# Ledger of designs, part 93: designed miniproteins, single chains

Each design is a single chain, and the fold is of that chain. pLDDT is the mean over its residues in the fold that is shown.

## One batch from the design tools (miniprotein)

Design m3245
Fold by ESMFold2-Fast:
Structure m3245 (fold): chain A 64 residues (1-64)
Amino acid sequence: SVVEKAKAAILSLPEETLGPGEVKFVLSDIDPELAEKVEAALLATGKKSFTKEEVLAILDEVAA
């Protein structure tokens, strides 16, 4: 699924933490609409950096 590809892409990154813009950039090559929704959800938290686990949790919430 698109969600599984998105999760794999995030987990493959060498960085331990990611900003909303970095997540959007990575996911845009897979699904631009999903990328925008995930970025919006990350920005809504008010945080500037996220662990991969936090990004994956938001991705699951957005895709549900």
Scores: mean pLDDT 84

Design m3246
Fold by ESMFold2-Fast:
Structure m3246 (fold): chain A 82 residues (1-82)
Amino acid sequence: ASEEGRRAAREAAEFARRYVEAKAKPGGDAAVEAGYAIAMIGHAVQAALADGVEAGAELARAAGLELGSEEAAELAEKAASR
């Protein structure tokens, strides 16, 4: 894995954990929840661009976010297609 990929993976994992915690909290702030989700997705895309789609899928699995390999692959493909 690249240095960029490792950094992005660590950031994505951190925000994924915060997102899962915020989403599970009854009466939580939806804006905070959305913010963590967006940050997690952004860093997962950076990890996928640096080290391939498997990195994004692995992060989604580790975070327990019902984000399948197909969704992670689609996200990486969209990011890479520019």
Scores: mean pLDDT 63

Design m3247
Fold by ESMFold2-Fast:
Structure m3247 (fold): chain A 76 residues (1-76)
Amino acid sequence: SEAAGRLEELLKKVPKEARELIERALQAAQAGNLDEYSRLLREALKIASKVLSKQEVEELRESAVLTAAELIRQQQ
């Protein structure tokens, strides 16, 4: 998907810790653990904000949200 592709592009620009937090967030979303997903996504965006522009952080959040929604839909 375009959202997943944009997410992968942005994750190449962030520290490994932020990438790992996003990967764990997507796993939590896929497992139906939306509280853990939200927590992990917030932590990842906080780290990403140190190296990305405000626009790129918003794009990272949006692409992560859309990718999570796609993964949840695939389970139904």
Scores: mean pLDDT 86

Design m3248
Fold by ESMFold2-Fast:
Structure m3248 (fold): chain A 62 residues (1-62)
Amino acid sequence: SDELRERLRARVEANRTKPLTPEEQALVDRSIDAFVDPVGYARRAREETEKEKKKIEELKKL
């Protein structure tokens, strides 16, 4: 749930001596997503791979 994701993110931030950069925050959110929803994370990773392959396929058609 989104509430659990926010709690986990807040705990990571609380343990830092300096604030997270936007890039670090995105990486933390991705790690939390993989922990909270491993099936959804795996599906999204597969979809990104298929999207990349489809773009390459479309380029070959041109």
Scores: mean pLDDT 73

Design m3249
Fold by ESMFold2-Fast:
Structure m3249 (fold): chain A 84 residues (1-84)
Amino acid sequence: SADAAEFEEILALVREVAKELGLEDKIPDETLEEIARLIYLDLKKNPVPEELRDRRIRSDAAALLFTYVEDPELYERLREHLLS
């Protein structure tokens, strides 16, 4: 489905950003999938023009990935907020 393809594209970008930041070995795959899900849901609520989509996804991924590693307590609060 189109939604499944969109999610897989976001997940691929999240994994690329994790690798670029050297965080791929510090974050479980389940958490990378969760971050992709949070970004997917945020984009459904707050859509952006196609030309800004890649930049927005990468920026959100970097923020969530760093927060997970450096402040897991803050990550959990952000996760709950984004799922609301």
Scores: mean pLDDT 87

Design m3250
Fold by ESMFold2-Fast:
Structure m3250 (fold): chain A 100 residues (1-100)
Amino acid sequence: SMADALLAEALAAVAAGDEERAIALIDEGEARGLLTDRMLAEIGLMAAYYGLEEVLRRVAEVAFRLRLERAMRHILEAARLYGYDEVAELVERGLEELRA
């Protein structure tokens, strides 16, 4: 499916350290309504692991806009585990606003 192809390309971009491409793919997925809790959680965890803080931040922002609380919780765990304090604070504030 297009969603599976987009996820595969986003994960490949993250593994390659290509932040610009990863963000563009996330933004395309949001615009097309293809993004799910699982997709954003997988991209976020991989971004955190590879040190791509801007990708992790974009995934957090998109998860909040789409009200994907499960993805936000996984992103928060990843941000805390890898020490991305600014992203962790962003997600904590977003979860408070969603009353999660």
Scores: mean pLDDT 90

Design m3251
Fold by ESMFold2-Fast:
Structure m3251 (fold): chain A 72 residues (1-72)
Amino acid sequence: LDLDSGAEEVAQAMLLTSIRTRPPGTPLPSLSPRVREALRKIALDYAHSDPEKYELVKEELEAHGLGHLAEV
């Protein structure tokens, strides 16, 4: 269930920024629990709907120490 479209959109924008602009070795800033929940929801959604995108977001989350959010 969508909890807050704004939080989910922020989480998706952060993933896109990380994937596309990828700061050199710079981790993402501290994330609120709400944003982390949105990132997990995105990862799990892709795990069920699009395995290729799931692998991309999983690797991105792991690169920032958030790999646990991609666990199914």
Scores: mean pLDDT 65

Design m3252
Fold by ESMFold2-Fast:
Structure m3252 (fold): chain A 96 residues (1-96)
Amino acid sequence: SALARAEELLRQGLQAAENGDYQKAADLFSQAARLAPDSVVGARALFELGRSYARLGQYQKALQYFRESARAARRAGDDRLARLAERAAEILEKKI
């Protein structure tokens, strides 16, 4: 299923991020989010995409994806992830 593929891409992206390959991580998380846009997996992928862009110093993209993660998480019913993504966006906006 698309959700199972998104979960696998999320795992691969997390591994790439652990290896410091934030460009590869961003690509994998972007693919995961597109495959499962209305799911907790997609919302998590958008959150990790925001973190990857922050590591790359691309703060405007990071802010965009934290905001997208918060909206996706709320649609998926994961209010905890939504609040986490909202706080990440607020903290980052103050540093830009």
Scores: mean pLDDT 91

Design m3253
Fold by ESMFold2-Fast:
Order: C-alpha cells, then sequence, then structure tokens
Structure m3253 (fold): chain A 114 residues (1-114)
C-alpha cells in the first residue's frame, strides 16, 4: 500500500508515495487522512531534505482537500526545525517550506477574516 511505502527505508520510494497520496487528496480521497497527517509531521521534523520535500507535497494535498488546521501544524513543525536542526541546508529548506505553506493557507482562507 502507499502508507507502507511511506515507511520504506528508501527515501525516493517515500517521496513517490507522498506524491501519489497528495494527488489522491486533491481528487477527494481522504480515506488515509489521519495517517497522512502523522507522516507529514514526522517528515517535516526530519533532517532529510527528501523527507522535508515529502512533507511539503503531502501538505499541498491537504490544502487542496481543505484541511488547513493540519497544514498549520505541519508549518509549525517546519518552524521548530529551523531552530533545532544543526544543518544549514535543512534550516533554509524548512524556512522556505513554512513560508510557502503560510502563504497558501492565507490565500485559501481569503474569505475568512482572521
Amino acid sequence: SLLEKLDSPDPLVRLQAAEELAERLKNGDTSHLEEVVEKALKYAKSDSLVDQDAAFILAEGLIEAGHYEEVEKIRDVYLDNIVTSKNDVVKSRAFLMALVLKRSIKEKKVIKDP
């Protein structure tokens, strides 16, 4: 299953599974929503650039599916990673991902006054 592929030791297999799960979310398939959110949070916390990219792909799928609160949690994990990581490339990637997610949530919530 795609969820089993998200637990693969091969990071490229994880990335491919994230892309397919995100596409299913965009098409209205929310059957694995809880597990997708859990994996996205785990990946956003990772010191792996590929896993950070996987978390971002899943977060984009969640935005298109209307799950903004879950994406806000993923954004917050990226913000924590900027502080806690010892890898400057990971910090820079986490900052960019958090910024893009913040913008995307705001654009989708434009009708709702904060």
Scores: mean pLDDT 82

Design m3254
Fold by ESMFold2-Fast:
Structure m3254 (fold): chain A 76 residues (1-76)
Amino acid sequence: SMLSPKQQRVLDTRLKLTEENKVSIGNIAKELGISRATVRRHLREILELYVEKYRKETGNEALAENIKRWGEYVEF
């Protein structure tokens, strides 16, 4: 996996809380027992890794850049 175990837990927790309509940086931080700043850092790192993977696998550089910008705006 391209994600570290800690990054994977942040992503999995975000997806779970999104399904439960409870997603927030604070709720992810509370469930994982880490700081909100650490959650934001991991989400930024995950976004950057997925954007690069998308660019490499699809060759769509313009769309990859747009996804990154949109993800930064909506906290991914």
Scores: mean pLDDT 76

Design m3255
Fold by ESMFold2-Fast:
Structure m3255 (fold): chain A 69 residues (1-69)
Amino acid sequence: SHMEKRREAYKKLVEKIKELFPDLTDEEINLILDYLRSKGITAEDFVKMYEENPEEFKKLLEEILKEIR
């Protein structure tokens, strides 16, 4: 279902963030997710970014961390 695909995308996104930045707390991960929601970026869109270009995805996460810290 659409809701199951959305939950799976969210879970995959959190796992990819943790893989790239293993020292991030759950609180910091929530701040990243809140930032994405504020910009209208869905979990599915963000996972697609990772699948298309992991290096750009990592750079984008680093920029987000600079803005929220």
Scores: mean pLDDT 77

Design m3256
Fold by ESMFold2-Fast:
Structure m3256 (fold): chain A 65 residues (1-65)
Amino acid sequence: MEKELLAKAEAIARFLEAGGAKLVGIEDNAIYVAIEKVTPLTLQTAKTAESIARELGLELHVYEV
């Protein structure tokens, strides 16, 4: 992954963690996160992150735990 794109992916991951998700990994132009508790905040941050990731050519994979 391009260095600048990786930094942006890490920023998206931190944003998702602030919203209640847990980072699982970042690889092959994809961000993997787990959500243990779905809240309005978690849902809103996930939707925002998905939009930003899409603009950057990154996939966002969300798993319910």
Scores: mean pLDDT 80

Design m3257
Fold by ESMFold2-Fast:
Structure m3257 (fold): chain A 73 residues (1-73)
Amino acid sequence: SLEEFKKKAEEKLEKVKELLKKGDFEKAEEIVREFMKWAQEMYQKETDPEVKQKLIDLTKEFLEEVAKLKEES
């Protein structure tokens, strides 16, 4: 579950990076929105409070990396 979440976050981050390099900000935002929706669904399905906290931390890290990529573009 956490490993799958990390892999998906990494895959989505790479797609965002590629789209930002092409100047396709609209599609980059769409990918971010899709990931955030999926992340929220994963959080709602999780019952372990320690895992829930790790999901929050990983989601924050994803958003911070997206913000850095936008600033560099």
Scores: mean pLDDT 83

Design m3258
Fold by ESMFold2-Fast:
Structure m3258 (fold): chain A 81 residues (1-81)
Amino acid sequence: TEEAGKLVEQAEELLRKGIQYLLQGDREKARELFQQAIEAAQKAIELLTPLAERGDEEAQELLRQARTILAQALTLLDNID
């Protein structure tokens, strides 16, 4: 879960940076960062899903976080297109 945990942290940081650029009016940089956040979150979900299904509680918590980040990044990306 260490690799997946780092991907969740990376996705969250990319999402935060994307929001900062969006607030500054840099929509192109925000879009790039939201796309990167989506990719990191999706990779984390792929790694965490089989672990969470086996009853790994840490993987279940990280999976919920990754899904939340993915949903937020997708919503924000849709709103700037």
Scores: mean pLDDT 88

Design m3259
Fold by ESMFold2-Fast:
Structure m3259 (fold): chain A 63 residues (1-63)
Amino acid sequence: LSDLQRELDFLRRSLDGLQEALANVKQLDTPQARRLAASLEQQISEVQAQIAELEAQIQRLQA
């Protein structure tokens, strides 16, 4: 459980970093920035899915 909570905390911090990077990139009006924004949005979706799965695992173990 402790290991899963540490991994969850790490993923949440990673998500915060990706969301901050996306917000900064969206302030730029270049084609390269738009491509980078799309890549960041994809990474955010992947990390959110990992967080959801890990939260479900923790909830099952706490039952």
Scores: mean pLDDT 84

Design m3260
Fold by ESMFold2-Fast:
Structure m3260 (fold): chain A 86 residues (1-86)
Amino acid sequence: GAALEEELELARRDAEEGKRLYEEGKKNPTDATLYTAGALRRIGAGVQAALVARKAKEAGDDELAEEALRVAEEAGMGELAESIVK
């Protein structure tokens, strides 16, 4: 229900911030800090989205599961997300 939708929204926001830090870091090639922080944040967000997808599928919410898988894919964790949902 609503708790899974909220968890997915938090993961989506975290993925967006991670992407922002990652892209910002790429503009400053002498500073790996933002690039690394962004990449790690996106990984964490993708893992959270993958877990939401699994819980949604177990609850019979296929629409939310598909949305969560998409968020995980956009964060670069689609491979992991598919493995834990199936």
Scores: mean pLDDT 80

Design m3261
Fold by ESMFold2-Fast:
Structure m3261 (fold): chain A 97 residues (1-97)
Amino acid sequence: SALEEALARIRRAEAELSEEQRRLREEVVRLADEVIELVRRGAPLEEIEEKLRELERKTRELLELLKTENDSREIATLATAIALQVIGARIDVELYK
């Protein structure tokens, strides 16, 4: 139930995003998928780390925009989920080394 409630809050938060926030969110998702694909195909570590740095930079832009333009608990839940996903990607890259 707690996980289902968290996922429902994330879905509601995503529906509340502005056009600019949605574009940055989509870019962050795309970059995360690209990092996963690079790791999966055994790309050179330098290429993986470069893409991970791009992901982290775009994620910071998104989180700052969410923080400054929104004060809802739903948006805070989404921001936490995004931060945890990026931390997870960083850990996966460190373990790949």
Scores: mean pLDDT 78

Design m3262
Fold by ESMFold2-Fast:
Structure m3262 (fold): chain A 76 residues (1-76)
Amino acid sequence: SFEELKEYIIEQLRKLIELAKKNGLNDVAKFLEEKLKEIEKSTDISEIIRLYEEALQKTMEALKISLEELEAWLKE
């Protein structure tokens, strides 16, 4: 359902925020917290997916890892 997908994405964003904080990336953590806030307010699946993609890209760039490595970490 829409609710299940949205909850899943919110959980992934929270993991990204914790990962950024653990790595001392405070600006990235703040960026991700704003994306989480936007996702929580959204009722548009396309917007939610776009915001999530932006979150993944920012985290990947800041950590200097591939998307595949980041996604593997998120599955743990």
Scores: mean pLDDT 86

Design m3263
Fold by ESMFold2-Fast:
Structure m3263 (fold): chain A 119 residues (1-119)
Amino acid sequence: SPLTVEEVLELGKEIKEAIENKDLAKLKELIKEIEELRKSGELGVALSQLSDEEILELQRNIYNAGLFFKENGDIETAIRAYKLAATLVSDSYIEESSLKEELTKIKEESLKKVKELEK
């Protein structure tokens, strides 16, 4: 079945709740699920139906997941989460967005974190 807008919004909420609950195992499963949805193209289709504010919130939650994995010593999953936050939307989407500055800032900070962790 195609990924729904409601399912994407619920994934963002579950990421936030997993961070608040310090549930490393659940957070890792959620990041893997979003990575697979991105690879299938289903995530891109669903994101095209979200507001810029909803996309920014999802990007921030994924970035915060990266911070949480790093804090807990899971550097490999932290890098995966940061790469996901950096590549959540296309550069062409960011250029046309009303939230271009905020989306670009999270993208650049995510890429900086990847570079720092890879040394």
Scores: mean pLDDT 89

Design m3264
Fold by ESMFold2-Fast:
Structure m3264 (fold): chain A 79 residues (1-79)
Amino acid sequence: MAEEIREIGDAAVAHLDQLAQALADMGLDEAAQKVRQAGEHLRKAFDALIAGDRETAAAHLAQAEAAWAEAVAIVKEAA
């Protein structure tokens, strides 16, 4: 369970890091920064889940979702 959660979290964060780099390469630096923020909060959420701290995990997941929503909004505005 914990090991499986760790693997899923590590893979998700790696994909977000790759997406952030692609956005930066396209000149969407603000969107890239928001994706990196989402990845950092997602990593902390999975670490909290592994530690059994579901309250902290939920808080970081909410922050990751907020940062992701901001990144999506920037990309849509930039076209």
Scores: mean pLDDT 84

Design m3265
Fold by ESMFold2-Fast:
Structure m3265 (fold): chain A 81 residues (1-81)
Amino acid sequence: INELLEEAGKKAKDVKEALEAAVKLTKEYGEEIVKEALEEGLDPEEIVAAMRELAARAPEEFRPLLEEIARALEEAAEKLK
C-alpha cells in the first residue's frame, strides 16, 4: 500500500478513484472480506486500526475515503459477532 501510494502520488486522481471503488466494494462485500480475513487468521480489529492509522497519515483529500473503508470493515466485523 505504501509503495502504491508513493507511485500513484503523481496521479492523485487515479488514487482517489481507486479509493472510491474500494469504499463501494467494502460496503458491498464487507462481511465476505472480514470472513476471509478471519479464515486466514487475521484480526479484523487490527486491520481496521491499521487503516485508520493510514488515514491519519494520508493527504487530506484521501483521508475521508480511507476512514470510510475502515468504518465499513468495522461495521461488517460487528455484524459477524
Scores: mean pLDDT 75

Design m3266
Fold by ESMFold2-Fast:
Structure m3266 (fold): chain A 97 residues (1-97)
Amino acid sequence: SEARFRELAEAAVEEQLPRAEEAYAAGLDGRAATRELFEEALALFAARLAAAPEVDPALLERLIAELRREAERLRDTRPEAAEAAEAVIRALEAALA
């Protein structure tokens, strides 16, 4: 359900905030380290969403479509952001399979 999806998203954001802060701090010293930590945090979030029986798979498919459009838009201007979006897409697709 939408309410359960929102609950899981809020919990995941709260849980991942410390990792996001660490990734940002690492990014000041290295882009690759920041990207890897961000991808790992998003993969964990995607796995939890897919594992929840109350989450609508159609909602996840819509998120994948939106992330694909955003990745395409950012590919030339912000390649690191595009790569991060593509990593999330891969994690969500793997979790849905």
Scores: mean pLDDT 62

Design m3267
Fold by ESMFold2-Fast:
Structure m3267 (fold): chain A 57 residues (1-57)
Amino acid sequence: SGLEEAEARGLRYLETVKKTKERLEKSENTLDNQAKISQEGAEEAQRRRREEEELLR
């Protein structure tokens, strides 16, 4: 019983660690995606500004 119990506990611990790493990785990917969207938004805003400036000439 001792060995089987220790093995089961070890497996549950490894599963928890894997799930935690997976969550951290997803969080990092979300932040990277948000940064990319923000950059694209800034570039689009700059493009629209140039178009408006051209129309006002």
Scores: mean pLDDT 82

Design m3268
Fold by ESMFold2-Fast:
Structure m3268 (fold): chain A 82 residues (1-82)
Amino acid sequence: MSALRVEALREASRAAASLKDVETAGKVARLVIQGIGAWENVGPEEAAKYFDEAARTAEEAGGLEAAERLREVRDRVKAAAA
């Protein structure tokens, strides 16, 4: 379980770091941190909501590749719930 969370955090952090806009990168990073916290304290369904919001935030700022990577993390989190 911990290894999967570390991999998800690494991929989400890489996606956030790829964003050119520092303000958007900061918003995405906060949502990713909230998602990891939700995964640890509530469950993968709640965590997936935060990763989905992070992807939308990146997409709205023009970070289409970052948004795609964050949606991949969301899908992996949801798969861990099934």
Scores: mean pLDDT 75

Design m3269
Fold by ESMFold2-Fast:
Structure m3269 (fold): chain A 85 residues (1-85)
Amino acid sequence: EERRKELERLAKENKDVLAAEAIERGFPSLDVLAEHYRKEAEEHRKEAERLLQEDPDNPVNRSRALAHEIVAKLFEAMAEEARRR
């Protein structure tokens, strides 16, 4: 919860950077960039689930899954901020 709010704050502070990134990377709009980030977040969540299913008691797999979850939350926050008007 607290970590999610911090990621949302960072995304909000960097809204202008997200707009510039959309232009630089050749995305036609912030909406398309937001969808791109949502897809990246989904892929990271799927990888986290795969690692936990493969060996849920392995601390290395749990750490890797946690890292993927954090990255997924960051991409979700970036997607949400790109969509704000």
Scores: mean pLDDT 70

Design m3270
Fold by ESMFold2-Fast:
Parts: C-alpha cells; sequence; structure tokens
Structure m3270 (fold): chain A 76 residues (1-76)
C-alpha cells in the first residue's frame, strides 16, 4: 500500500467518526480521542479500524459508549 492511500483511509475514517458524533449531538472535539480509542480496540480485537467504525455505525447506542469511555481516558 502507498503512504498516500493509508493517509486517505485514516482521514476518511476520522471523518466517519466526526459524522457519528455529530449525528448523536456529541462534542466533535472528542473525534481525535475517539479515533485513538478505536485504533486501540481494533489492535486488541485483531480487527480493522474501519471494521470497528462499521460496528459502531450499525448500533451506536450499544457500541459507542465503551469507546467514549476509553477516549476520555486517553484525553487525560
Amino acid sequence: SSPDFEKNVEEQNKKRVEEILKKLNLDVSLSDYVYEAIKEIAEEENLSVSGIIDRIEKNPEKELPPVLEKALEIKK
């Protein structure tokens, strides 16, 4: 994979996170911390970052709260 492709995928995934937060009327300034939390969860579960985002988009009420808790811990 080219570095430009990997950067574009990351930017697109970050935009998806921002859209999830906006849709749920949450603070979009948390998007970078939420993205870092998703990356850690993806590594722990051996899934792709996009896969975790897909899971959250399908059921944000269930899947987003644990990610937000982890994001707030990262923000500290």
Scores: mean pLDDT 82

Design m3271
Fold by ESMFold2-Fast:
Structure m3271 (fold): chain A 89 residues (1-89)
Amino acid sequence: GYFGSQSFTVESPEQTVELYSPEDLDRVDIKVSIRSVETRELIEEFNATVSKAGDVQLPHLSRKLARFTIKITFDAPLGEKVQVIGQPL
């Protein structure tokens, strides 16, 4: 399965994105893909190592998920809606 996926509007050239994993790992190597929500085109793809920033309890889940944060510089213009997808390597 993929590490996590989040869709949002680009508010600044740099943003911190949160990714969630059911596996409680302190550090993980991931492939990050950034796609336009409107066109579905791949904007950017890169590999990153992310460190656990904490735990999150989502509604209706019986267990906590590991929370990871990554700082991304976007090639997309401000106001573009993008999907960020993390996949474990």
Scores: mean pLDDT 74

Design m3272
Fold by ESMFold2-Fast:
Structure m3272 (fold): chain A 75 residues (1-75)
Amino acid sequence: SLEEARKLVDEAIARVLEMAKAAGLTPEQIQALLDTLRAVADELLRRYQEEGISLEEFKAAVDRMVAAVEAQLAA
């Protein structure tokens, strides 16, 4: 459902927030990162609603987004 897709996004954003805090990002850097992720998440939600991607494909895309952020923060 759309509600489940939104919940996956909210949980991913929460994980990214904790990772960014642990990496020592400033509040301004965290806000910029979250703004970027919300834009990506909005496009994934559009694809879920309009292009009929499965919830499993949506979850995989969200998980990949989180993994990309983790890799970026480790670099």
Scores: mean pLDDT 83

Design m3273
Fold by ESMFold2-Fast:
Structure m3273 (fold): chain A 84 residues (1-84)
Amino acid sequence: ATRALEVLERIVLEGDERFPYLVKLLYKRSQGIFKGIEELEKKARQELLDAGLTQEEVDFLFRNLRFVFPGDLSEKAKELAEKL
């Protein structure tokens, strides 16, 4: 597994309620939905910064979002994304 997937998996599994916009962004991207993605990305970036990640860590994570698929999301993350 790539280190990027491991970082994303930990954030999604442990912080689904803390990162609703990140989870929604990942879910929409996995479904091929890109409408409103810029606003979701801004909100997701702010959530990560508020959680104590550095700007460099946030940038690294977003460069690797393309490696996250629906099967990589926890059931809790999927349920949160579907409600949004």
Scores: mean pLDDT 65

Design m3274
Fold by ESMFold2-Fast:
Structure m3274 (fold): chain A 67 residues (1-67)
Amino acid sequence: SPEEILRLQRGLKELGYYDGPIDGVFDDKLKAAVKRFQEKHGLKVDGVFDDKARSRLDQDLQVKRQI
C-alpha cells in the first residue's frame, strides 16, 4: 500500500539508505535502497521488503532514536 511505501521511504531515509522523495511510489531508487539495506544486514538481496527486513529496520530506528 502507499502507506507502507511511505513508512519504508522515511525509515530508510532516516538511516541514510535513501535520499529520494517521500511520495509513496516504489521506484528503482527505493528498490536499490532496499537492496543496500538487505546487503548490510546479511539478508537475501532481492529488493523485496519482508517481515524480517521490516523488523530489522524498526530495530535500527529505535536504537538511532534513543541516542
Scores: mean pLDDT 80

Design m3275
Fold by ESMFold2-Fast:
Structure m3275 (fold): chain A 90 residues (1-90)
Amino acid sequence: DVAERLRRAAEILERYAKEAKEQGLPDTSKVLERAAEEFRRAAEEGDLIGANTVILYLAVQLVTDRVQGNEKAAEILSKALEAATAALDA
């Protein structure tokens, strides 16, 4: 059930968005909130290409934060991306 896996991934990203906000990373929180919203839309519309694009976008943000030395942001994005992709593969 692809829609259920996408909704679980969205819930995971929402949890990490809250953690990012708590750690004083509002931009990272917004990135994760937007990604969660796109996964919920993808679940409703059956848009697997859109879902894959979100994963790529998060991976690019992770690399950008690592290159810029934003260690806390990169750690949260890394954990969120790994957990969300694991949910999609289940």
Scores: mean pLDDT 85

Design m3276
Fold by ESMFold2-Fast:
Parts: structure tokens; C-alpha cells; sequence
Structure m3276 (fold): chain A 81 residues (1-81)
């Protein structure tokens, strides 16, 4: 649900691997989507810093798709992204 998804997002942003692992055991589908979105965010920052416009466009498209999937499971958490 949204409360767990928001807590999982906070754990990812803070680098709290132990807390994230505990939350992933409760809702693995939501946690897996958040992990992929977090990795895409890191890749997107690198693409911006290196001026890789084509890679940035691909990352943005994949992020939008995963965010739409997250919105079906945790709509309030998806609004924070």
C-alpha cells in the first residue's frame, strides 16, 4: 500500500538498506518497482552530467512506464516521484 511504498522510497533515498529489505519482504512488487526507479534516477543524473541526450530520453521513457505501474499499486507514492 501507499504507506509502505512511501517508507520504502524514504529508505532508498536515505541509503537504509536494512529498512528497505524488511519492507521488500512485505510488498516485493512495490519495492522492486521502487528499486528500479531509484536505479534509473541514478542513471539519469549521470546522463545529464555527461550530456548523453539519447540515453536520458530512454531513461525518462522507462521511468514514466514504471511510475505508471507504481501508480496502480501505490498512487500517493507515485505522486512523490
Amino acid sequence: GDALAIEALEALLNGDEERFAELKKKEPEVATLLERLHELNREGVRAVLEGREDELARIQAETARLKAELAKLAPEAAKLL
Scores: mean pLDDT 84

Design m3277
Fold by ESMFold2-Fast:
Structure m3277 (fold): chain A 58 residues (1-58)
Amino acid sequence: SLDDLLRRRLDELRDLQARADRLGDLVTAGHIDVGVSEDDAQASGQRFADSYLRQALS
């Protein structure tokens, strides 16, 4: 049914968001490790997460 398809799609989107967030956190941690400021590192991680989601949803 349409409701089942929507539920499945929402679950997939939730899982993709969680994966994007984890990868973004790794990017942030890597930037901090090489001496980037926490603010710039966080911004880089967020941009990576957003880019990953955009590509995954295309």
Scores: mean pLDDT 86

Design m3278
Fold by ESMFold2-Fast:
Structure m3278 (fold): chain A 73 residues (1-73)
Amino acid sequence: MTLEQQMTKGVLEVAIAATKTVVGKIQDKDEALQLIDQMESLLLAVAKKNKLPQSVVDEVLQRMQDIRDQVLS
């Protein structure tokens, strides 16, 4: 990865952590899932635009799925 790609990955990790924190405070499961879907779409668009490796894209998808699983439990 380039330095710019590494910095972008760091920003995505901060955004995922922020999403998890906000989602944890939402009592309506449907509203929480909608926010996760919107954030996932945004983060994937950023990853694609910055040509991040597939391994980073897969990690983002897995972390967002982990947040969904916590909401559904």
Scores: mean pLDDT 86

Design m3279
Fold by ESMFold2-Fast:
Structure m3279 (fold): chain A 90 residues (1-90)
Amino acid sequence: PAEEVDKEELIKEAIEILAKEKGWTEEQFKNMSAEEVVEEYRKALEAYKQGKIEEAIKYAKIAHAKLYLNPSLSESVREETQKLLDEFLS
């Protein structure tokens, strides 16, 4: 499938998840900082570590959707996410 179609669907899913879980608006999602994206990855890793695979996928979708919407955050998020992954694998 086309990358653009996958990105749009992922963004819609992330907005729905954030509205349900946090009561966030679409504007709050669009204004997520790099630190907030890293926190979603942290939650995904913690859920995965606990065997909560569906929860892990949910948080990862939010993080990836934000990076698709705001690619300029990718570098900062990548560096911090790598640190989290190193902690997870250690």
Scores: mean pLDDT 76

